Designed miniproteins, single chains, continued (5). Designs and how they scored, part 75

Each design is a single chain, and the fold is of that chain. pLDDT is the mean over its residues in the fold that is shown.

## One batch from the design tools (miniprotein)

Design m18762
Fold by ESMFold2-Fast:
Structure m18762 (fold): chain A 80 residues (1-80)
Amino acid sequence: ADEHYALGEEALRAGKLEEAIEHFKKALELDPNNAKAWYNLGIAYAALGKNEEAEEYLNKALEIAPESFKDGAELVKEGL
């Protein structure tokens, strides 16, 4: 059901950051409450060195699903 989300995860693992971002953005157009897509979008932006956007997207994931991403988002933000 989450074709764009799955493709985004594959691209992220392959280091294809711009491709990953495009797929996660498409997943979020279909479901803006997909906290996993927001979280992975934050990781992709952090990997590109876009720290302000990374923190914004990680915070969005925490707003939607704090218990699911609290520890992971904190670790990524500490690396920014």
Scores: mean pLDDT 80

Design m18763
Fold by ESMFold2-Fast:
Structure m18763 (fold): chain A 55 residues (1-55)
Amino acid sequence: MFVIPSKEDLEKDIDRGVEEVKLAVEITVNERLVRKGINVEENKKKIEELRKKLE
């Protein structure tokens, strides 16, 4: 026998994970742009805003 969350609880966990992954991907993209020297100032500001949302 295995214990699983309810369907609703599992869906909520997945939705939270998807939101966190979306924010993490956006942060990673902007960090890579900063490393390549593309729009460094603007991308750094976006990273700070996205990290605050991930908190």
Scores: mean pLDDT 76

Design m18764
Fold by ESMFold2-Fast:
Structure m18764 (fold): chain A 58 residues (1-58)
Amino acid sequence: APEPTERQLTMNRLTRAYVEGKMSEEEVRRRGREAGLSEAQIEAILRAAREQRRLAAA
C-alpha cells in the first residue's frame, strides 16, 4: 500500500485523539484548519471518529 501523506497522518492523529477523548471536536476543527485541512476533510475526521465510537459501543 502507498505510504500515507503527511496530511493523511495528520488526519489519522486527529481522529485517534478525538476518539480517545484527548481532544475535543472544537480542538479537532482548530488543529485541522491550522494544518490546512478543508472543511470536508475535517467533517470526514469527525464522521470517522463517530463511526469508530458506534462500532466500539456495538
Scores: mean pLDDT 76

Design m18765
Fold by ESMFold2-Fast:
Structure m18765 (fold): chain A 85 residues (1-85)
Amino acid sequence: MEYVKRLKEKGASEPLIKIMEALLKKLPELDKEEREYLLILSYYLVNNLEKETGDKESVKIAYEELEKIAKEYGLDWEKIKKEAN
């Protein structure tokens, strides 16, 4: 919750906020394979928002949180980035 509030205070787009909020809410309820797929999808959506909006600052914060989540859940961050591109 505090992370989403900080993202809003930085002027992040509504789609970016919705992506991160949905991810954080759903991750604890998923298995390892489902968490990996959700992170790949989230990375893909954030990357597309960066291209559409030109907002590098809020997107950088989102990428940093995605990497942190991947590491906390024992997921392969390099694989997630590769499959999302």
Scores: mean pLDDT 78

Design m18766
Fold by ESMFold2-Fast:
Structure m18766 (fold): chain A 81 residues (1-81)
Amino acid sequence: SAAEKAALIAEAEKLLEEAEKALRAGDSRTAADYYRQAGDKYAEAGDYEKARNAYLMASWLYRSAGDDAAAEEARAKAEAA
């Protein structure tokens, strides 16, 4: 429903705020986890453009944290969205 889609988008936006807080704290791993979760919520809502952007950000941040495996996984999710 439209209400369910709106709720998923609101959850994704809250996850992006948590990601920004983690970035300000210098915690790239935690920020990446929040961006990945936001991407999952946007994908569930059918907002594939925002899902792709969130997954690409997660991929970049996982790489910055030294987690190449998680970065590749997030990149694959972006390409599938």
Scores: mean pLDDT 90

Design m18767
Fold by ESMFold2-Fast:
Structure m18767 (fold): chain A 86 residues (1-86)
Amino acid sequence: GTQIDSVEPNPAKPGEVITVSGRDFGENPRVILKDKEGKEYEAKVLAQLGNFLRVQVPEELKPGEYTLYVESENGRSNELPFTVVE
């Protein structure tokens, strides 16, 4: 099933491009950032490079603590902590 190993950079700024590393992302993975209140934001996947996804942090995100996960045809991944900074 879909798994995430790392997210870099972490922390990152709104609009910044981050790399999500893992496995079993499938053909059309979705990257979701969830705030402490459970509100979900979909990040734009810019490129898929084997076991790496290049993802843009949504520009509307406020600084704070989030979790990041991937949804794919192979299921939902584990959640990793992700910090958004100013």
Scores: mean pLDDT 88

Design m18768
Fold by ESMFold2-Fast:
Structure m18768 (fold): chain A 95 residues (1-95)
Amino acid sequence: SGLEDAIVQVVELADQAAGRTLTPEEREKIREGAKLAVDYRKELKKAIDNGDFEKAREIVEKYVDDFAKLHGLSEEEKERVRKLMLDTLERHLAY
């Protein structure tokens, strides 16, 4: 569940991450963007399983960049998403 749980948390906390209440259409777009993480999920899991935590962070940052571009996020919104994703990753790595 690792990365999938983190992505679900980002979607569930999307309005908090954006700093405003999102419309149903915006939440659906964020959910669709989370599905694009499937392309990153296998590589991220492998990096975590191998203890390559620097690579895991790089993979998350690349995902955030691609996600922000695809969904037209502002720089401020992108930074909130990046912080939430990396904080979530660090929490999972600690357990």
Scores: mean pLDDT 73

Design m18769
Fold by ESMFold2-Fast:
Structure m18769 (fold): chain A 102 residues (1-102)
Amino acid sequence: MKEIKDEAAKAGRDEAVRLLQEAGLTGRASASITEHDGKLLASVLVEAEKDGKRARAIATVNEDGTETVRVLEYDSPELAEQAKRAAVAGARTALEKYKELK
């Protein structure tokens, strides 16, 4: 199942980056699918940049549909909101893709 997790994580990462690009931002994302206490988790970390300002956010989406998003750092509230939006969408996409591939 490693290949399926890797493909799903890539889909989530690509979706997060796509949303940053649509917002006119540069940045990067990393994604993973893992298990914690027997539950599947998709996590996406987003780092968004614009005009020398940065924001980092991490989103976790559980198999049961529970979503958590945290802003780790930000230079502007607008960048923080865009980083959160990208992270949540990426995590949802990763979990959905994992379920589709199974």
Scores: mean pLDDT 83

Design m18771
Fold by ESMFold2-Fast:
Structure m18771 (fold): chain A 85 residues (1-85)
Amino acid sequence: SEEEEKEAMRELVQKLLELAADPSKRSEAAATATALAIEGVGLIIEGKKEVALYTAELLEEAAKQADPETAAFLRSLAEKLRKAV
């Protein structure tokens, strides 16, 4: 199940990057960012430390290729996940 959860986080992050690159999809990007934040908080609440740490590293790498607003969101969520593990 950990591998399925890691895969789901990879897909959400990739989807957010793709949507955030298109200004016409701002609403879809915001919805995806919200879903990613909810999933991230879920990992913390459930004590899924390995998946949370993996996700934090994934978000940090994704932030390097994102616009400043999206990068700030990704880094903030990554810090929250790292502090929980």
Scores: mean pLDDT 86

Design m18772
Fold by ESMFold2-Fast:
Structure m18772 (fold): chain A 58 residues (1-58)
Amino acid sequence: AAALAAARAELRRMVEAGVPSAAELRALAEKYGLSVATVRELVREAQAELFRQKAEEA
């Protein structure tokens, strides 16, 4: 639970700075003891939120 929340927060920062690479996603999964599949789910959530924010900017 705590690791998932921390990974989600860090991934959101990465997505806001740019699109994370496959290597960066693997590194994040290793850092927090998560599967790459879980990290990919978090990327989709972060990208959807960023896209919504960009729509508001337009």
Scores: mean pLDDT 76

Design m18773
Fold by ESMFold2-Fast:
Structure m18773 (fold): chain A 55 residues (1-55)
Amino acid sequence: SPLRDAYLARMLALVDADPTDVEGLQAVTNEAIAAGLTRQEVIDILGEVERYLRA
């Protein structure tokens, strides 16, 4: 989904700039939900962000 990929890219850019910005990450997550991403898409994105931070 282009929408899913756009939100993944935004979250990765955010955590790359400041991995401690929990409020910023939560705000982008809330925007993704409001934009109509499915439960599974949101779970998958957050899992990818978590894996990126652990790498």
Scores: mean pLDDT 82

Design m18774
Fold by ESMFold2-Fast:
Order: structure tokens, then C-alpha cells, then sequence
Structure m18774 (fold): chain A 70 residues (1-70)
């Protein structure tokens, strides 16, 4: 979902991953992301939350990534 990818990119930016967030916005301007690309992005957000010590939020985003690959 483009909405889910957009939400993840915004949250990555807020967590200080501004370069990664900008790369995602640049890709989204050119085309819709695949489920595989979106799942990878959600895993990156999960890792960013782990780095911030927010393990519950990290788990939620990892679970969302797994759901996209069913």
C-alpha cells in the first residue's frame, strides 16, 4: 500500500533517518512501491525503532512487513 509506505517514510524521517526517508519519497514520486519494497521499508522502520529502544513499536512494524508477503 502506498499509504503504508508513506507513513513509514514519514516516521523514519522523524526518527532521524532522513536520507532513507528522502530515497523512499523519490521512489514513490516515480512509481508505486511493490509489496516487497514496502515490506523492506517497514523492516527498516522496525530497526530504527529498535535503535531508539522502542521494542514494542519495532515488533508492530516487523509484523506489518510479514503480513505484506503472504
Amino acid sequence: SSGLAFEAAVELGLLGKTELAQEVFDRMRKRELSDEETAELLRELGRAYEEAGKLEQAKEWYEKADELLK
Scores: mean pLDDT 83

Design m18775
Fold by ESMFold2-Fast:
Structure m18775 (fold): chain A 67 residues (1-67)
Amino acid sequence: DEELRREAREHRRLAGRHYQLSSNYRSEGETDPENRDKYLKESERHLELGREHLRRSRELEERLDRL
């Protein structure tokens, strides 16, 4: 099922993008102590979104393995 493969790849790509944003926000927090908590909160939010996309990609790959 090519559609499941495309969806899995898209979720993996989105996970990578969110992980990059999480890293960027964490770095911003390290250089801006007055706004550190705000940047750390955004970093954690993007980390969670990245993990969710990776989880969905894994579920789709497992479904492909069962086909």
Scores: mean pLDDT 84

Design m18776
Fold by ESMFold2-Fast:
Structure m18776 (fold): chain A 74 residues (1-74)
Amino acid sequence: MMEKAKEYAEKGAKALSAGDFEKAKEYFEKAYKLATDTALKVGAYRALSAAYKQLGDEKKSEEYEQKAKKLLEE
């Protein structure tokens, strides 16, 4: 499970670097759903925030940034 989450996070990062924000969104969504550690979840939420911002969805971008902040407050 965790190894799969990291694999999706890596694929998401490559998609984000390539400017494929829709692919990045899909991979990071899979990454956080499978992640069991806080660091990977925070990273995936922030990457989703960035991807949504690039896609013009500011509401979703802010939502995922707030999710990342909440995890860091624990």
Scores: mean pLDDT 80

Design m18777
Fold by ESMFold2-Fast:
Parts: structure tokens; sequence; C-alpha cells
Structure m18777 (fold): chain A 100 residues (1-100)
């Protein structure tokens, strides 16, 4: 859906607003990754990714939500929370299927 919007040269107002929301959420994923990797702020990064994934899913941005959950799974692995990491990965796969 979002890829189709990107390929369309004349998106609707609603499509442009959705694209804007997607860009902001993807930036939050990037920020969370940097907090975890460069500053060791694993708990803060996890909290940001949980909120980002929820907002993306509510907006129907399933690919972005899946990416946030995949990043969250990596952080849970670093925290030693392997069960939470596995749950996040399974959730990400489910959301990627909805994005198809």
Amino acid sequence: ELAAIQANKTPSREELLLLSEDALLRMQIYIARKLAEEHGELEEAAELLEKTARRAEEAGLYETAAEALEELARIYEKLGELERAEEARKRAEELRRKAE
C-alpha cells in the first residue's frame, strides 16, 4: 500500500498525510536504534519502539510497525529477555503479512 502510494505521482491528501506519518515513525525507529547502539539506552529505546509500533499499527502502516517490532526484538535480546524478543518477531511477521 505505502509502496503503491510512493509510485503514484499524484497522491491524495489522505495519502500524503499517511506518508508524512510514516516518515516520522521511521525517524523514531532510527532514533531508538541510535539510543540503543551509541548510548546504551536500551530501556528508553524499547519504550520508544513500543509506542512507535503501536502508532504505526493503528495508522495501518504495517511494514513500519513490523520494522519497529524487529528493532524492539533486538533490544530485548540485548536485555536478555528472549521470550519478549521472540514474541516481538512473531508479531512483526504477522504485520508484514497484513502489509502484503
Scores: mean pLDDT 82

Design m18779
Fold by ESMFold2-Fast:
Structure m18779 (fold): chain A 56 residues (1-56)
Amino acid sequence: ALVDHLLKLSPEDAARYLITVPKELHQELAVALNLPPGAELKTPEELAKLVQQLKA
């Protein structure tokens, strides 16, 4: 699953992967990661922070 892949990657690699993911799939990721509905991930730093929170 896409979330499983993100959790196996380093935070930096996961951030890069999320940047390449279409915006349509960002909504699905937000739901899977328990993020607020309608959250848009704009920067690699924000994406890396979210992935780190999941691993913590």
Scores: mean pLDDT 63

Design m18780
Fold by ESMFold2-Fast:
Structure m18780 (fold): chain A 61 residues (1-61)
Amino acid sequence: ALSPAEQAMLRLLIEAAELAEAGVPAEEIRRWALEQADRLGLSPEQRALLLAGIDQIVAQT
């Protein structure tokens, strides 16, 4: 089972994929993701995992 933080991160990754499909630039998605991480109070390790996931999504879209 996913923790609440992991569930929130998964939702952000899904939203990032939708933004990438809509043609939003990688830089803007990354900025948005950092703003969401700050809002959610994610740890530095969780932020790093989120950004790694975002980078994978924008690389394949």
Scores: mean pLDDT 82

Design m18782
Fold by ESMFold2-Fast:
Structure m18782 (fold): chain A 89 residues (1-89)
Amino acid sequence: SKLEEAKRLIEEAKRLIKEGIKALQEGNYEEAIELFEKAIELAEEAKRLAEEALKENPEDEEARKLILEAEILIGIAGIGLGLAKLLKK
């Protein structure tokens, strides 16, 4: 289902964010940039799928929660990406 796929993409985005933070801590800024950019892509796709599910079922609370979670992950990864770019030499 669209919601199951969105949830899987959210979990993968979370994993990539954790890897990106580790790369930042290790001074691997280029790797951190790639990881955060990929996390944003996956979270945006998860948001799109959840929004499509919400359009089909406007009262779908799970879809609304997944949209919010995806937006939070996009924000976190966006901050990480900004930091990695600032620190890149």
Scores: mean pLDDT 90

Design m18783
Fold by ESMFold2-Fast:
Structure m18783 (fold): chain A 82 residues (1-82)
Amino acid sequence: MPVLVGVRIVLPSKEAAEAVLAALRALPDVRAMRAVITKEGDKTVASVQLEAADRAAAERVAEAARRLAAEAGGEATVHIPG
């Protein structure tokens, strides 16, 4: 059953945010992705909504999002419904 995954990523720059979003879109478990990049003070925030095939795929994407954000000097908060 497809799962909608919400991800909020706080990153040091717009360039870092764009790189993380490109990497997320390239993941095999990501079917569809919408993202909005906003500036909050000195930080850049990427608000992401994506679709995964099932809960296991959603959990793999959540782990990947946290890793990619950390590698870019930021932090990801992931919400998986259910």
Scores: mean pLDDT 84

Design m18784
Fold by ESMFold2-Fast:
Structure m18784 (fold): chain A 65 residues (1-65)
Amino acid sequence: DEEVEKLKREAKEALERGDYRRAIELASQIRELGYTKEALLIMADAYRVAGQERAAEEFEKLAKE
């Protein structure tokens, strides 16, 4: 799906520049398209960039279930 691949690339670019808020917005859009696991992994990366390691670990755990 070209739309989800574009959103994933935009989320990766946002995370690389430290824009964790944008990455969270993009993860929400990915989740609405039905890609819940991929969205949760991006959320985990976003919270880690934000310095919220415990929250990041919780999202990673949810993505692995």
Scores: mean pLDDT 86

Design m18785
Fold by ESMFold2-Fast:
Structure m18785 (fold): chain A 92 residues (1-92)
Amino acid sequence: AAELRARLEETVRELRARGIEVEVEIDGNTVKITIVSKDVTRLIAAALTAIGLGLEGYDVEIELEGDRLTVTVVAPNEEEALRAALEILESA
């Protein structure tokens, strides 16, 4: 969990350095990700990754509104939630 959390924080910093607005909220096995980008292809890539996780059995809620993508993932445990969040952000 701690290692995945550190990687997640590093990924968030990298995305922000590229001008992408990213917010991540973690509550146990639930992660909420908000991505704001004028490059719609990044939002689509992240959304497709989230859809894939939903098909794999994760509880996923996706909202795409203009240049803003919000994804909520509920996983079996914190490690899986952090891993899912990292996959979504790394695809952006």
Scores: mean pLDDT 84

Design m18786
Fold by ESMFold2-Fast:
Structure m18786 (fold): chain A 62 residues (1-62)
Amino acid sequence: FKAGDIVVAKEDQEAKSPHELSLKKGDKLEVLEVVGDRYAVVKSLKTGEIGFVRKENLEKLS
């Protein structure tokens, strides 16, 4: 992933911390920043919310 990529949530995810987003499977997100090996900062295209999500739960839309 890189900034500007559009990605899709692979499964439902509940936020584990105040800085994480809760996601529904199929939600489309824009990658804003990749943070280390585990996380990306993303913007929900559905809600406009910004937060951390686990990279393992995301798939690039192509």
Scores: mean pLDDT 79

Design m18788
Fold by ESMFold2-Fast:
Structure m18788 (fold): chain A 97 residues (1-97)
Amino acid sequence: MEEAEKDLKELESTIQRIRDLVEEARKAYENGDLDRARKLVQEALSLIAEAFKKIDELIEKYKDNPELVEKFNQLRKEVSELAAEAQELLDRIDAAR
């Protein structure tokens, strides 16, 4: 339980960092700083790739615990939604250049 709680908190912290980067990128885009916005979105997409890899590792590690697997699948869905948002923002930035 203690190790699983730590893994979950670390993953949730990474997801929060992704949200913060997407929000900063959006603000940079709204301020016309397209270069900064693009850099922040690319950093968010890099962390999203790392988050997906970590989620897959955690699902395998805790495969015998259905409640944890369900929680990690919920977080995977959240990361997928952030990935779609980040990609849409990147497309808008590139279209505005």
Scores: mean pLDDT 88

Design m18789
Fold by ESMFold2-Fast:
Structure m18789 (fold): chain A 75 residues (1-75)
Amino acid sequence: SVEELVKKANEAKKAGDYLKAGEYYKKAADELKDSDPAKAASYYVEAGKAYEKAGNKDLADKAYLEAGKVKTKLK
């Protein structure tokens, strides 16, 4: 579930495993993309921040791009 993914992301972040934190936030965002795009966008941003801390600029940039796409999607 989204709640489980966010909990795992928060635990990974607390442990300093920013790459896993980013992966879990991204999975949570992917699940919310159609049902709650605002929340999906916020989790893509959290994934981007986690990927930046992991030193992976490419993954961070992709996560931020997904956040932007979700914010501009017409419903």
Scores: mean pLDDT 84

Design m18790
Fold by ESMFold2-Fast:
Structure m18790 (fold): chain A 57 residues (1-57)
Amino acid sequence: SEAEALAELKAAQDALVRQLATGEISAAEAQRRGREAVRKVAERLGLSPEEVQALPL
């Protein structure tokens, strides 16, 4: 569902923020993984990545 997909995206973004803050990943890697997470949710919802980024989380 849309709510489940958005919850997964929020959880993924929260995890990336934590990993970046602790130094587990670089800023470049966080950006790459963030784009991948948005792309996967966009594919599941039938939206563009830009449309997913415009949704309230």
Scores: mean pLDDT 79

Design m18791
Fold by ESMFold2-Fast:
Structure m18791 (fold): chain A 96 residues (1-96)
Amino acid sequence: GLLEEARELLKRARELLEQGRYAEALELLEEALNLVDKVIKTTDDEELLQEALKLAKEILELARELLRRAPKELIKEAIGLILRAIGLIIEIERKL
């Protein structure tokens, strides 16, 4: 499912972050967040919403780590990802 795909993207993004491959990690985190957002728009299932919340929080943590280590060129995109992740977390919590 989409949440399983998002989880695999998070695993790969974490590995890329550890390797200093920040642009690639950012791209995978953005893809993972889009998958989480798709699930949230299509479900009222509390268990799926709780899983989506957990993933959105993990994306936020990795995006913050990326921002701390990122070159100047990626700062704007990393901030954008952080803000989108925060917005999605708030949306999910309002559905729970």
Scores: mean pLDDT 88

Design m18792
Fold by ESMFold2-Fast:
Structure m18792 (fold): chain A 57 residues (1-57)
Amino acid sequence: SEEEARVAAIERTAEENIQKVRETVDRLKSSPIAAAAERAGEEVIEFQRDLVEKARA
């Protein structure tokens, strides 16, 4: 269905964004901003997951 296709597209985009965020945070682990990057990354990941859950509802 169109609804299922829309949800699947949101899920794919969210997982791609989450992966990129995790890679960026991991790259910055030895930098002076490591702690700030980790906190910001966690917020972005939570936001992406919330979007997926709301799309499924």
Scores: mean pLDDT 85

Design m18793
Fold by ESMFold2-Fast:
Structure m18793 (fold): chain A 94 residues (1-94)
Amino acid sequence: MTDLRAALTPEGRAALDEFVKAVQKAAYYASNGDKEKAEEYFRKATELAERVIALSDDPEAVRARLLQAKATIYEAMGDKEKAEELYREASALG
C-alpha cells in the first residue's frame, strides 16, 4: 500500500485508510459467518474505493486493489468462483 498511498492526496490517503478498515471488517464478519454484516462493510468499502479512485493519480492501481479486496471477501464468504473471477480481473489491471 505504500506506493499507492504515495500517489494520493491527503484526502485520498484518509479515504484509503477508511477503505482498508472497511475491507478488514467485511473479511472479519465473512469469516465469522455474519454474511449480512460482511455485505454491509463490503458495500462501504466499495463506496470508499470509488472516492479513492476519484482522488488517485493511478485509478487502475486502486481498481486492482478494490478487485483483490472483493475477491478476498467473496472467498471468505464461500463464493470461490466469484473470488477467482475477481482475482483474474485484478491481475489483468496490473
Scores: mean pLDDT 75

Design m18794
Fold by ESMFold2-Fast:
Structure m18794 (fold): chain A 98 residues (1-98)
Amino acid sequence: MLTKHMKKIKTLSKGQSYILGSGKYSIYAIEDAKVKIQVIKGEVNITKGKGDSITLKKGQSLILDLKKGQQAGIDVSKGGQIKAKVISGKVDIYKRDN
């Protein structure tokens, strides 16, 4: 349901990384994927599956383990910045336009 209001901005394969600024994103697994989320600036709220969420602060990181067809919500704080790096698999990144 979240993805119906989102635009695909990037596809990442193993070894690739992308910098996300402030805003709401979804990471969708095209294949079983592991994605490292690292907070460069500000904070991020990460939501996976059944309403489970975690907040990471500057300098913190987490590995998302996604099965094909799963998605994680990524909410980057105002003025924030994160790096998403694909350790394995392949993902699409979607951005909510407000």
Scores: mean pLDDT 84

Design m18795
Fold by ESMFold2-Fast:
Structure m18795 (fold): chain A 87 residues (1-87)
Amino acid sequence: MTEEERRRQARIDLTFYDNYLKIAKEKGLIKEIPEDDYEREKVFLEAQAKAGGIVKPEDVDEIAKMVAEWRRENRALLTPEELAEIE
């Protein structure tokens, strides 16, 4: 995968998750969209755990930390200008 393809995929992934959280808030599934990556993932995973998904309530914190680190790495692939366009 080229650097350009990696950055394009990172933009798609970040935009998708942000839009998902906005829809979840609109439907009343979550109260607010956190600005911090860890808190954002925690809210998403807690919603999945409540729905009877594969994530257990006791594992939410650990998994949220891992996914937040992964998302920060994706953000690091983008320039500040590209980040401003998707956030």
Scores: mean pLDDT 68

Design m18796
Fold by ESMFold2-Fast:
Structure m18796 (fold): chain A 61 residues (1-61)
Amino acid sequence: MSIEEKIEKVVEEILELIEKGDYDGAKRLAIETLESLSEEEQKKFVEKLKEATRKYHEEKE
């Protein structure tokens, strides 16, 4: 699995945890992912996570 695919999969898992109300699990997964990534990869991960959480909030309206 490429790093791009890994980032997308982790973002999806984080959103699923948030939807289930497991905020501690979501936060832990996000931190572990950031620690495993380079500076450039971290930036991409954060941007994808922001886009995904924005869509999640839009769906709840």
Scores: mean pLDDT 76

Design m18797
Fold by ESMFold2-Fast:
Structure m18797 (fold): chain A 80 residues (1-80)
Amino acid sequence: GHMEELEKKFAEEINKLNQELAKLRMADPSDPEVQEKRKELLKKRIEILKQMIEYYKDTNPEFVERLKKEIEELEKELNG
């Protein structure tokens, strides 16, 4: 149904972001262009995780707490 399609979209978007982040790990981490691209991908990941929290908030509270912790770690990485 529509819910299963949304879950599949979340998984596909997270997998795409993970693949792009993995490519950046093979690049020069001191390159300002690589650093900016990484920040963009981390921000996109945070936005998807926030959407997932809204979707799962009433059905899977344990997963929501894991997503919140991941967002906190990603925000610390962006601001640290």
Scores: mean pLDDT 81

Design m18798
Fold by ESMFold2-Fast:
Structure m18798 (fold): chain A 71 residues (1-71)
Amino acid sequence: SGAAASAAGAAAARAAGLDAAEKALTHNQVMSPVAGSAGAAAGGAEGARAARDGDETKQLHSGLSGANATG
């Protein structure tokens, strides 16, 4: 447990996702789903281990909103 570690992990996941999204948008690539998935996996799964459970809980709630916005 570590609120600071969770925050750092969430920030890393967000930064990785934004980087992937910006690359997809900048280069107008049809592979946006792949870039987004890779960014989320790199940030979330490979982020700080102590923050992983916290990130998963927060990302789950955020992901539900994002999925609805996409649909």
Scores: mean pLDDT 48

